# Ledger of designs, part 76: designed miniproteins, single chains, continued (3)

Each design is a single chain, and the fold is of that chain. pLDDT is the mean over its residues in the fold that is shown.

## One batch from the design tools (miniprotein)

Design m10620
Fold by ESMFold2-Fast:
Formats: C-alpha cells, sequence, structure tokens
Structure m10620 (fold): chain A 78 residues (1-78)
C-alpha cells in the first residue's frame, strides 16, 4: 500500500493563487481526500503542507510562480 500528497499552485494574478491539495491512500479500501481554494499568495512565496501516515511524514512544498502551475508530490510506499 502507499500514501501520497500532491500540492498544485497556479498563479495568474500577482496577488492570488489557486491551491489544490490531494491526498490518496492505495490498498484494501482506497480513499481520496482533497481541498482547493483561491488564496492571496505572492510570487516567490513558499507554500508547504505536511501530514503523517502510518508513522511516516509526507511533505510537499511549492514556490509560487506567476503565470505557471507548480506541482509537488510526496509518496510513501510500504
Amino acid sequence: ESASITLVVEQRDPTRARVTLKGTVTGPGTSDSGFDGDFPLREGQVLSVSTVWNGETLSASVTVVTGATVTATSTVTK
């Protein structure tokens, strides 16, 4: 089984970015959870998320870039 988190940040305006976070666990009884929103984030700002699954830490960090979509993924397999 495995767990992953994926953080996607898209900034089209220098003052705001769309943030999408997806968590996935695979194995007997697959589950997904997610979050998205529009936040006042500036170019060059670092957004970090972390969680713990089965004693392992999953973390993803993205630096906001105007006019680009930046993605970070962290995965633990056991």
Scores: mean pLDDT 73

Design m10621
Fold by ESMFold2-Fast:
Structure m10621 (fold): chain A 62 residues (1-62)
Amino acid sequence: MEEEVKKKLEEEGYTVTGTELEGNVLYVEAKRVLPDGSVEYRAFAVNVETGEITLVREVVVP
């Protein structure tokens, strides 16, 4: 599951910066550089039983 989630995010232009498994939830941190040079950070929660991906946090740094 972790490798599959990383590949999906990398295909969307993200670099995975961290992963942490807590019980049945995989937390994934990722970043990408936007066309204006700003950096977008996203944190996802992935339910490993259902495969459901939830966006937890999004921050854009100029």
Scores: mean pLDDT 78

Design m10622
Fold by ESMFold2-Fast:
Structure m10622 (fold): chain A 86 residues (1-86)
Amino acid sequence: MEKLRRGAEEIRRAGKGDVLTETIARALELWPSEDPLTRAMAELAAASARTALQSEKGRTPEVEESLRILGRVHPELAAMVTPPAP
């Protein structure tokens, strides 16, 4: 939990208040929950981030740095928010 919490803090710092990076940080914090509703919220946040990342407007240096942090802290979630390679 603390490792994921620190990862979310790093993502928020890199994002500097960007909504997409905050959504990624929320997904990371909520992901390990055993509560079905909290888990569903985490999955919705991840799906929303993935949809936004498919837009070229969503790809800022802050977002790219946040994805790099996410990949280091939680590779599975990083794969879920990043569109698969063609």
Scores: mean pLDDT 75

Design m10623
Fold by ESMFold2-Fast:
Structure m10623 (fold): chain A 93 residues (1-93)
Amino acid sequence: MEEELKKALEKAEEALELARRTLELAEEVRDALSQDLIDAVEQLKASTKALEKLKKEATPETTEELIRAAEGVTSLAEGLLEEVEKVKAAAKA
C-alpha cells in the first residue's frame, strides 16, 4: 500500500509537470489556437486542478483514483502538446 501510494504520487507529479509544460507552450501560441484547442486547454487546466487536489489529499484508499487521474492528465497533456507544437511550428514559419 505505501509503495503503491508512492508510485501513484510519482505518476501524479510527472503528469502535473507535463501538463504545466503543455499549458505554458499553449499560452505562447494562444492567438493561433483553434476554439477546439482552446477548449482542450481549459479541460487540461480543470483536470490538472483536480489532480493537484487528489495529490494533496492522497491516502492509500485513493491510490487507484490518483493513478487514473494522473493517467488522464498525462493523456490529455500529450495529445494537446502534439497539436500545440504543430501550431507553434506553423506560426514560426
Scores: mean pLDDT 83

Design m10624
Fold by ESMFold2-Fast:
Parts: structure tokens; sequence; C-alpha cells
Structure m10624 (fold): chain A 94 residues (1-94)
């Protein structure tokens, strides 16, 4: 369902922005939840079951190369991927 995939992509971006706001408030745990949701929504737009689980594992391991590859294969633009990964790197490495 292409329409559903677009909705998930929009949510991914919105959650990435929310994650940064929580970081500014010093709520690190909430921030981490939102950045992970942003990444998982982006991947779930293609396949909610297996790819979401695989992507979550890559996030836990901080395997940003795998995250980039999976998002690109899911049809995300390089600019969208860079924005998601930039926030994930800064927040998950803190």
Amino acid sequence: MEEKKKELLQKAYEYAEKAEKYYEEGKLDEMKKYIQKAIEYALEAEDPNEKTAKFSLAVINQDFDTIRKMLKEAGYSDEQIEKILAKAKELLEK
C-alpha cells in the first residue's frame, strides 16, 4: 500500500524532529525512543515485520552503515537518510 508507506515516511521525519526537542530538554531516554521510532517508521514503510526487526538490531548495535543501506533500499532519498542518521549518531552516541 503506497499511501500507507508515505504516511509512515512522514511520521519518521516528524519523530526525528521531536527527538531533538527532547534532547534539548535533557530527556535522553525519551529522545532515544523518538529517534528509534523515526528510523523504524522509515523502514516499516517498506516491510513492517522482518525489516523493522533487522533495523532495530542495527540501531542497537550502532551499525550506521547497515542503517544507511537499509533506508536507501527502502527508497529513502540520501538527504532524508543523512538527516535521520545525523540525529541518530548524535543522540545514540551521547
Scores: mean pLDDT 63

Design m10625
Fold by ESMFold2-Fast:
Structure m10625 (fold): chain A 62 residues (1-62)
Amino acid sequence: MFRVGDVARAVLNTPATGPDDLALREGERVRVLEIVDDDHLLVQSLATGRVGIVPKSALERV
């Protein structure tokens, strides 16, 4: 579904649950940097420039 370079948006507010995780607000735009596993992506927030891991279920492609 996602690939490196894709732009996605957060579909709901997502808290950081670990030290490498990125907290997102609903509607926040991110760029996919890497596919970590089947359920997680490394992304950069386009609003803040912060980088971290988010669950794929928290995102949709734009």
Scores: mean pLDDT 81

Design m10626
Fold by ESMFold2-Fast:
Structure m10626 (fold): chain A 97 residues (1-97)
Amino acid sequence: KEEAKRTIREAADALSKAANESKNLDIQVVLTLGIISLAVAMIALDNGEDPVEVLEAAIKHLKRILEQLKKLGAPESIIKTVEDAIKRLEETRERLR
């Protein structure tokens, strides 16, 4: 539970930094939707939902965010930030199984 929360917070922080560094409003909005999905995951964990299922849902949402960012032509640094966040969430999910 605490490890899942930590990984979600780290992912949200990384996406927030990427959004603040972006000069493109559409990219900022898409990253903000990713941050909102991570906030929903934190609320689910606080409500006692299974950490593995919560992480699986968060990973699915961030993968959709990643595809939208690619369609918008987001800089490689932003793409890598979201890919790294997904990878860390997947690694935490695997450890909690």
Scores: mean pLDDT 86

Design m10627
Fold by ESMFold2-Fast:
Structure m10627 (fold): chain A 100 residues (1-100)
Amino acid sequence: MTQQQYQQLLNQANSSFRNGDYEQSVRLYQQIVDAYPNDSGGQSNLGRSYFRLGDYESAVQYYQQSLSLDPDSVTSQRNLGQSYRRLGDYDQADQYFNQS
């Protein structure tokens, strides 16, 4: 992917998320994550998009990957905790809120 293609894709993904088109934002952020799997921001944005769709299992997966790449990310810790709470995994949720 070229830098120009990356920027266009990122702008489209961000726009889809802002407009509430979370199904489209998942597809676009997935392309970013596939091209740049070590980008913690990409992983986090994909997790956010799944969370907004109500797919909390996928949200957990991508927030965990984001946190593994950036373990000091308060945002990823908080969002992972919220995702576990939505799944009913209160013990895991509490762990992440206490780490924040």
Scores: mean pLDDT 85

Design m10628
Fold by ESMFold2-Fast:
Structure m10628 (fold): chain A 63 residues (1-63)
Amino acid sequence: MSAEEAREVARRTAKILREDYGWSAEEVVRTLRTAANHLEEKGYTEQAEAFREVADEIEKEAA
């Protein structure tokens, strides 16, 4: 999976959680950061960074 594909997955997941499940921005950010930690642990550093970037974007939007 490329970093760009990971970014798309993160954005899509965030949208589904917010629109379909009614999750707060804080809950979505926490989930994406947790997923990023798991990706980094497995050696997918670029993909982890993409997930963190999307989480940071959502956090800024919520502020």
Scores: mean pLDDT 83

Design m10629
Fold by ESMFold2-Fast:
Structure m10629 (fold): chain A 73 residues (1-73)
Amino acid sequence: MLKDQLLAVVPDTTFPGVQAVPYKTLLLHLVTRFDLPADLARELYQRLPDSVKSFPAGTPWTDVIADLVNAAE
């Protein structure tokens, strides 16, 4: 599953927080920071909406990933 693949490449640490960031921009940050496979990144990019999302500082990366994957469904 996409969620399982993403969770395998990100640490169990907290996210620094963002205000009104596009989901596609958030995916780019994951690609560059965690070296996501190109095929997985391309599939997610095609499924992500053009909406923006805010995450408070201290949000677990697992919650950020879950939100991103849910937005891609």
Scores: mean pLDDT 69

Design m10630
Fold by ESMFold2-Fast:
Structure m10630 (fold): chain A 65 residues (1-65)
Amino acid sequence: SVEEAIAEVERLLADESTPVQEQRQKLGDLARLIQAQAKTSEEHNAGVRQVLAGLQRVREKEAAA
């Protein structure tokens, strides 16, 4: 499900050992999955918000390096 995919990406973003490039790729995969699997505009919008939040975390990690 989209919720399971979001949880998996959040887990990867929390893992300090995961490379920033891999985190970006996983967020891109999640965005594609949301577009393919989201059945309502509400579900799609919620998923997009999670992807944007994840991208912000990746940017913060890059800035800290």
Scores: mean pLDDT 73

Design m10631
Fold by ESMFold2-Fast:
Structure m10631 (fold): chain A 81 residues (1-81)
Amino acid sequence: SLRDEVLARLRELEARLQALGDKLRENPNDKATLQEIIALYEEIRALLEEYVAAFPDDEVAKQMLARVQGEIEKLKALLAA
């Protein structure tokens, strides 16, 4: 189902995000890794937007989408500093 496909993809992206987060902790000035993290969050945002469109009554998913959008903005500000 669409739900199962989206959830499976989210789990894959979250695992990649954790690996890049580990890399950034080892190299905190690595702007290339920070850019990759931002790109993964934008993929997560796109999947959550698709999920919320299919399941508009899922308030938890809507809150998660808002948090991901906020995180992208914070990371972009950090990259620009």
Scores: mean pLDDT 84

Design m10632
Fold by ESMFold2-Fast:
Structure m10632 (fold): chain A 82 residues (1-82)
Amino acid sequence: ASLDRLAIAKKLLEEATKSKDQVLATAARYTLEKMETSNLDAQHAALILREYPGANANVLQLADYIEAGEYDQAQKLINSLK
């Protein structure tokens, strides 16, 4: 369901804010703030990550995993950057 996808995406983004990759951490915070103010779904979260100014390979990869619903891969990426 779309609500379950949104909850999972928000949890992944919250964990990404704690990343050693400072660009990923900042992009994740920016995306969470946009989702809170705009009532956006998980698909829009991926778009916001891609549009983030200065997005690096890790930000783009996280966006791709969230868009594809590959949450296990997203979690592994985030865990590798702790």
Scores: mean pLDDT 82

Design m10633
Fold by ESMFold2-Fast:
Structure m10633 (fold): chain A 90 residues (1-90)
Amino acid sequence: MVEEMKKYLEKKLEEIEKSKDLKEKADLILETINYVEEKIRETKDEEVRKELMDLLIEFYKKLIELFKDDPILVEGLKYEIEKIEERRKE
């Protein structure tokens, strides 16, 4: 599961980077986040759940690198990371 999720996120990041349409980028980002969040909710194994959360945090960090020239978007992505980090402590 974790290794498959890592490969999925790498593929989605490549698709986001290659897309030239802002709406398509936004849709891909939302689709990816929703998919990972669903897998986090479905997972009964606490260790796997935390590893999936760590992968989601890494995905947001890579988005920050891709969108580094947009300070408003970067601040929003940092806020989402903080929210996941708080959930992970539970």
Scores: mean pLDDT 84

Design m10634
Fold by ESMFold2-Fast:
Order: structure tokens, then C-alpha cells, then sequence
Structure m10634 (fold): chain A 90 residues (1-90)
């Protein structure tokens, strides 16, 4: 279980990093790669634990942050990059 706890901690840290990048107005490519890391960590946790509602909620929060940034900035590339990251990690 030490590995799962470490991955969950990394997932929370990457979520915070994503939020910081969005608030700092980071380039869409950096936001996309950070979101991809979140998806890959979520996938690895779920491979070990099965479906995890806590992980699903965290990914949903990350998704809403990216979509919110797209709306606030009138820049659809944020939402498009998010959709591409989802497709690439499936």
C-alpha cells in the first residue's frame, strides 16, 4: 500500500501544479502536459486499486479548472488540449 499512498500524494501535488500553471497563465502545452501527468497517475492508481471515486473527483476538478480557464481567457485551445490528453492516456 506504500506505493498507492505515494502515487496519491503525487496526484495531489500534480493537481496543485496544474492549478498554479493555469493561474500563472502558462502556455497551453504546459497545461496539457501537466493534465496528462494527472491522467497517467490516476490510471496507475486505478490499476492497483480498481475504480477510485476519490481519484475520479480529483480528475473532474482538474477538468473543470482547465475548462474554466478556456472560458475565462476566451481560448478554446485549453479545452481542446484537455480533450487530446484524455484521448492519448486512454
Amino acid sequence: MEKVEKLRKELEEERQRLFDLINAGAPVDEVKEEFRRILELAKEIEKLTGPDPRVARLVTAAMLAVVGASIERNDPSYAEAFAEALKEVE
Scores: mean pLDDT 78

Design m10635
Fold by ESMFold2-Fast:
Structure m10635 (fold): chain A 76 residues (1-76)
Amino acid sequence: SEEELFQQRVKDARALLREARELYADDPEVQARIEKLEKKLEEAVKNKDYEGVLEVEIEASVLILEHAVRRSVPDK
């Protein structure tokens, strides 16, 4: 159902935020940014805002990707 799809998206977004939090454990500036995304996600869940959940998923994914790039690409 649409409700099940929404709940799955919320779970995915929360999982991505947890992963980002772990990857940036030693970066207080990024941790503060993740905290703001967690609050944005909770508001989106409260309002059944599918687009808001998707925006958080995208932003968390970008943080994870940026961390992976910094670790995988040597300094040029």
Scores: mean pLDDT 83

Design m10636
Fold by ESMFold2-Fast:
Structure m10636 (fold): chain A 79 residues (1-79)
Amino acid sequence: MLSKLDEIHKHSDPETQRIIDRIKKIVEEGPSVEDTAVIIVALAVILTVTEDPKIQQLLRDLIEEFQREEEEKLRELAE
């Protein structure tokens, strides 16, 4: 997860780099269910405006990883 964020950051414009840095901080602090949902939406929006196929693939993979984490958190919350 963090390694994919680092790869996206290296190949991104300054605005995208700022967004990725914020996501990394949230991930390191342990995101809530709400934080994870917001991250998924933010990544999906970045994906729609990104033209680099390599970055598009990394964003798709990352969205899938965050979706899996949200599902797991929702399962734990339901107990």
Scores: mean pLDDT 77

Design m10637
Fold by ESMFold2-Fast:
Structure m10637 (fold): chain A 55 residues (1-55)
Amino acid sequence: AVSTAALVDAAIAVMASLKVPPSAATAVAFAAAILNVPLDKATLDAIAAAVSAAL
């Protein structure tokens, strides 16, 4: 299992490397793709909130 904090950090790093505008929605999409598992709404909301707080 990957921690939410590690996923947020990885998503931010990928957004920076690709020079895309940082956004919670993009980070959620990356997290879902990396895990390749169904994520519930609470987990998606937590990731979006953590990314918004980190940016």
Scores: mean pLDDT 65

Design m10638
Fold by ESMFold2-Fast:
Structure m10638 (fold): chain A 71 residues (1-71)
Amino acid sequence: DLTSLQAKAAVLMTGVMRGPEAAIRTADKLAESGFISQEEKDELIELVRTASREELRRKAQELLDKISELL
């Protein structure tokens, strides 16, 4: 689902650019809006809290590449 991939990419990019607290807030709002599941939100929050900025950037780029392929 393109919308779900875009939502996940937004969370990870927020983590890279603004830090984990902002990314967690973004994930919460996207889950509340139904763009991602609660399980996906929990996985993203764990990733944002535990991964390095470089790992988050890599994961975000992987999602952006998938989005580009679906367009």
Scores: mean pLDDT 84

Design m10639
Fold by ESMFold2-Fast:
Structure m10639 (fold): chain A 67 residues (1-67)
Amino acid sequence: MEEARKKAEIVIEKFNLPKELLEEVEGYLIVKWGRIRLPGEGSRVSNLIKKIGEKKAEELLKLAEKI
């Protein structure tokens, strides 16, 4: 099965996001897919939404699901 990190890397490239957001995007995908529960994942989700907005975060999720 594909790792959330690999899909996060593709999403970062396609949306032209800073590589610094890789961990936030990976955490967002993990939380939304319900695959892993880690301490601090909620902070990564909140940080991503604060930086790119809720609508763009939803578009990222849809793109990751199509890959």
Scores: mean pLDDT 70

Design m10640
Fold by ESMFold2-Fast:
Structure m10640 (fold): chain A 100 residues (1-100)
Amino acid sequence: MEELKEIARLALEALRLAHQAVAERDEAKLNEARRTFERMLERIKRLAEKTGDPELEKMAETMERVLEEAEKQDPVAAARLLANAAASVANGMLDMIRKL
């Protein structure tokens, strides 16, 4: 339960930072969004490993691909990819919490 809330918190923070990076065209905010997204992903991976939950495993794989794709994009496109992915994670975590 607490780990799902922490993943949701990190997802919302990554979303906020990514939106700021787009609005302000700020590379430092984009780098902060990437680091927050990476921390979120590591927590999803650890939770998936501990629980064996296939939905969490698939989420981790999808988010890892998003990070790889973001590295290939221009900064604005990268920030938009991270924002969309972070929003999806936040919604997924909130749905999992509500069903507990």
Scores: mean pLDDT 85

Design m10641
Fold by ESMFold2-Fast:
Structure m10641 (fold): chain A 87 residues (1-87)
Amino acid sequence: SSTEKELRELLSKLFEAIKAKDYDTAIEYAKKIVDLAKEKNLPEEAIKAAEEILKTVEDYKAGKISEGEFISRVFELVSKLQKVLRS
């Protein structure tokens, strides 16, 4: 679907920003993922996963969580979000 393609592109850009340690840009892409999920009326589980990705990036930038916790949570939440779209 077009939504799946748009989401994959935004997730790719999110990971590129994380790899570059550009957390301001990562937050912007995470916000766009949340906006896309809400605009397309994705299931509540997908919207919550997207919101938790945003919170996770914000918490890491603020020094509230470790790098290991950050990476683990982002991969878990992205997997959860993708599974909802595979249904």
Scores: mean pLDDT 85

Design m10642
Fold by ESMFold2-Fast:
Structure m10642 (fold): chain A 74 residues (1-74)
Amino acid sequence: DDQLLDELVNKAEQVIEQSKTASAEEIEQLRDEFDRWFDAVLSQIKDPQTATRALVLKIATEGELFVRIRQLER
């Protein structure tokens, strides 16, 4: 479970970094791909505490991507 959480953290950091040079449309694509991939990995986590940490990470990552899209739409 800790290894799966590390994979989620690394992927979240990668997606955030990619979003810094991306267009609003590209960030929407990254968000959709991240959401689908994250849910697949989350379904493999059996420990409730680790699953909760993963959900917090998902919310934080998607929130940051959402803010970037909104700023680009201004």
Scores: mean pLDDT 81

Design m10643
Fold by ESMFold2-Fast:
Formats: structure tokens, sequence, C-alpha cells
Structure m10643 (fold): chain A 77 residues (1-77)
């Protein structure tokens, strides 16, 4: 059983974190910069932890799908 407040907080944190990661990736792409293997692996690990957090708090599948899409984009770099 989950509290609505806990789910809302988890969604808020994930949304902010996704915004920051997306902005960083767009900046790298715009500047033609490459990610190191270590940086890529660190970002993937962060996204995996976020997905786990959202699943534990029964957050909407749409936000989990956004994390998965971003993870695939980073893996392609």
Amino acid sequence: MKAALDREVAEGVARISLGVIRTSIRTLQRRGLSLSADDRESMIALLDRMEDMLRRNDVDQSLIDEIRALRAEIEAL
C-alpha cells in the first residue's frame, strides 16, 4: 500500500532529474562532444536506480517509459 504523497514526491524528483539529464545530453549533442564509457555507464546506472525507485512507488508507466527511452538514447552514444 502506497501513500499518494510518496508517489507524487517520487514523480517530482524523477521529472527534475530527467530534465537535467536531457539538458546535458542535448548540450553534448549540440556541441558534438562524446561521452566517455565511464560517464555513459554512470548515467545508465543512475537511470536504472530511478526506474527502480518509480516502480517501488507505483508511479505511472509513462514516466518509466521516458526513463527507458533516455537510457536507450545514452546506450546509442
Scores: mean pLDDT 77

Design m10644
Fold by ESMFold2-Fast:
Structure m10644 (fold): chain A 85 residues (1-85)
Amino acid sequence: TAELAALAHELAEALAAGDAARVRELTLKLLHMLPREDALKVREEAGAELLATGKKEVSLEEEARALGRAIIAYLVEKGVVPAPP
């Protein structure tokens, strides 16, 4: 849990900074650390967010940001990370 919390903190900072490469790196690492069923749920939540934007094409950067937000929301729900301010 300490490693998940530390990576989630780094992901939140990368999201705030708009560092797309770092967001992508951290989202992939965190997804690999989640149980398979939870990783799938996170991907489905991110997909729903992207679909709600109405965009026909989604960049890898936009996909990574949506996945990153979904991972943070999942970890907040599980009590691993406090809700962002």
Scores: mean pLDDT 76

Design m10645
Fold by ESMFold2-Fast:
Structure m10645 (fold): chain A 65 residues (1-65)
Amino acid sequence: SAKEEALRRELARVGERTGAHVSIFEVLGELLILVLHESKEVTERATREANEVAARFGFAPAGGI
């Protein structure tokens, strides 16, 4: 859907902006976001930004914060 495409584009931009690898999966109705980077600081920033994007699109975090 257009909403899902917009969400994926915004999450791709988080990866582009932070340098982290950001992937999105839907598992049993839950949104799972995988963030990978060698730097802990980059991983934390990318995770925060990805969670903010997901929340803006109406998805609540299931794990972490």
Scores: mean pLDDT 75

Design m10646
Fold by ESMFold2-Fast:
Structure m10646 (fold): chain A 81 residues (1-81)
Amino acid sequence: IKVEILRQSGEFSEEELELIKEKVKEMYENNLKKLTFKIPSRPDLTAEIVLQEEKPPEKLFLVTLYDENGNIVGALLIKVT
């Protein structure tokens, strides 16, 4: 499985990107359309991953980071093949 970040908005640490890529890979393998989780390094933030597009064997996922007030503080567009 190949995981590629196509677009990035906001700042992410290397460990945050690795965790997000792992979650996206698990969603791809388990055919999941949505996943919400907390990033342990940033417990004030909530990460949401949503399947945006499927073109087998490719899937596009939108990752959005929300702060405690529901404001978007970061986003990634990720392709998995």
Scores: mean pLDDT 84

Design m10647
Fold by ESMFold2-Fast:
Structure m10647 (fold): chain A 61 residues (1-61)
Amino acid sequence: SSATEAAEKAMYLRVLELEEEGETDPERRIAAARDWLRTERGASEEQVAAAEAVVRRWLAS
C-alpha cells in the first residue's frame, strides 16, 4: 500500500488501541492518535490530515 494508506491504517488501529486502553472520549482518541502518527511515526501534515478524514469516516460507519 502507499504511504498514505499505511498512515490511515496505523491511525485507525491506534484509535482502537486507545479505546481498549480506556480512553472513552472519541475526540480525545482521534487527537491522541493524530499526534502519535505525527510524532512517533513521522507522518507528514498531509498524511495526518488525510488519515484523520478517512478514520473519522470509518468510525462513523
Scores: mean pLDDT 82

Design m10648
Fold by ESMFold2-Fast:
Structure m10648 (fold): chain A 68 residues (1-68)
Amino acid sequence: MSVLEQVREELEEVRREVEASDLPEEEKIKLFEQRALAIYLRAADAHPELADEIAAVAEEIMKEYLEK
């Protein structure tokens, strides 16, 4: 599995976990943003050559979540 596929899968898993939680919508958004940022920072640190592509994947998943 590519690094970008792994990042996308991790972000989609976090989205599912947050959506399944019993938190208010505002707290779900904050939790998702915090966890997505952590995934991005970890992946970008490990693969700096892919940092822009990792950021694009993270932005795509965040946009899909926030626009629902």
Scores: mean pLDDT 79

Design m10649
Fold by ESMFold2-Fast:
Structure m10649 (fold): chain A 60 residues (1-60)
Amino acid sequence: MKELIQTVYDAIFKGNFENAEDALEELKRLKVTKKQVLEIGDEMGLSPTQQFILVGALLE
């Protein structure tokens, strides 16, 4: 899960879209929750703003 969220992060914040679509579909299949995204974002050292943007991208 952390690797999939890292792939989506790299797409949004670094413009690296490699495997981003596959990672997003797998996260939807796993039914990732807002809580899981926030917890993994904290482990990755992301800002609250970056975590909020990731939640929007993954759950909207």
Scores: mean pLDDT 80

Design m10650
Fold by ESMFold2-Fast:
Structure m10650 (fold): chain A 95 residues (1-95)
Amino acid sequence: LADAVLAELVAAIRALPAAPEQIARLVELARELIRAAAAGDEEAAREALARLSRAIKEAVDSTPLSESEKAALYTAQNLLAVAALQEVLDPSLWL
């Protein structure tokens, strides 16, 4: 269950045109987020989400894309991370 949500989030992260070391960092943060959510630790999950969101922005800002393309990418990635957190914390919201 949580592993499936993590796999989808990791796939989206790996699609980013960012450096391999930044992708690896984002994948670690995504795993931290899903673990905290699966444990039912809402505070730890929200803190992990904040860290992931900051790292996504840093990774996107490092790309040679236009400002509008960067804004679209980090918005899409943040929406996916928030959706993943909500799905794991309260799967009834997706029924």
Scores: mean pLDDT 79

Design m10651
Fold by ESMFold2-Fast:
Structure m10651 (fold): chain A 100 residues (1-100)
Amino acid sequence: MKQDLINQAQDFVNRTRQLGNQTLQYGQVSQSDTTRGNAILQAVDSLRRNLRNSDTYSTDQVQQLLDSSQNLYRKAQDVLRQTQDRTSRLQQRQQQLQQQ
């Protein structure tokens, strides 16, 4: 159903925005992570704009927005995970130096 697809796309977009914000809030993020986080938030804004007009869209167009939202969510998860792994490794190295 078209409304179910819209609801799913909105959920993915909202979750993606949270992941983008978390990436930017994580400790000392690298310049590349900051750039990627900002790119994700810009893509979220574009999808949110399209979803606000979704009542005028066909089911196929809404499916494309859902697919785009899911792809962006996956990308945002990968970026956040890379940022978290980098932060964890830095913390682990600092802990090892304190134990020596």
Scores: mean pLDDT 78

Design m10652
Fold by ESMFold2-Fast:
Structure m10652 (fold): chain A 102 residues (1-102)
Amino acid sequence: MSGPEGQVEAARESVRLLQDVLDDTGRLPSGLAEQALDLIGEALRNAIGSGDKESVRRAIEVAEELRRLIEEAARQGALDPEDARRLVEELDGLIRIGEEAL
């Protein structure tokens, strides 16, 4: 189902997958990180649209988790610095939008 709670869980699962890939391979695929970002953005947009403040808070939490993972991967040389910069900028934008909606 495309409910906000289910979308937040799907976004969190995508971040968990990225952490597993980083831990197993020493690389963070930018395409998978972009997919996780898209899932977070969709979850956040739908949570805001439905007035589900708990799902907004959870979506922000998932965005912060992905942001930390991106920064960790960049420090390890596991992600291109230009891709890391772009992804962090987009995540910071989503976090701001979510915080303004609370």
Scores: mean pLDDT 86

Design m10653
Fold by ESMFold2-Fast:
Structure m10653 (fold): chain A 100 residues (1-100)
Amino acid sequence: SMEELIKELSEKVKEGVRLLREGKYEEAIEVFTEALKKAAEAGMYDLATAAGALATAALNLKLGRYDSAIANLEGAAEELEKYDPEAAKEVRELAEEIRK
């Protein structure tokens, strides 16, 4: 069902954010890329945009491009706010930690 898909996608986003906090960037990219594909196939374009931005943030973190990663995380948080305000908050908190 659509509700089950939204829940699954939200759980994948939270898992990917947790992996980012742990510095597991390649694993986070895989999780966010899977979330992006599922959201896009379901026509959930806000979630697909958020997942894509999170995957790009993970890549930028892996490459040491912190300013770009922060911008991608902030963009992802804006899209996530409608579906998962808790995940949006976690993404913003991660961006603040990276600034330190």
Scores: mean pLDDT 85

Design m10654
Fold by ESMFold2-Fast:
Structure m10654 (fold): chain A 81 residues (1-81)
Amino acid sequence: SRAEVEALLAATEARLRALTDPAERRAVAIEFLRQFAALLDVPEAVLDSAIAHIEAHPDLPTDELIALLRNMVLIWLQERE
């Protein structure tokens, strides 16, 4: 549901902001993407593309990584509705 996705996004953002290591932050962001993909029945190819995009940008600031993740997830939610 939208409420479930928004609650998980809020938890994800809090978790990512609490991390100090950029590599650990990326790994956690990818793990959350996998959780969102499962929740929203996202095709494997779409998830793989999203993960590749995050991995291609290892130096993204925390706020930009969070914004990117939020935008990807909200697009997946919009396409599901």
Scores: mean pLDDT 82

Design m10655
Fold by ESMFold2-Fast:
Structure m10655 (fold): chain A 62 residues (1-62)
Amino acid sequence: MEGEELVKKLGLGSEWTDEVIEKMANLVIEHIATEELSQSFIDNLIKNSKPELQKKIEEALK
């Protein structure tokens, strides 16, 4: 997973917990540069997020 190193740098681990999903979604929306995240990582984050968060992540990546 190409985004795994970024998750580790943030100290969130590699497991999709509610805290990890929320933290990663907020970072993508506000602070994470697109080039640091692979398409597969974004796809997995979106699949594990609620539809409301999926929309916010998609909007942030435009």
Scores: mean pLDDT 63

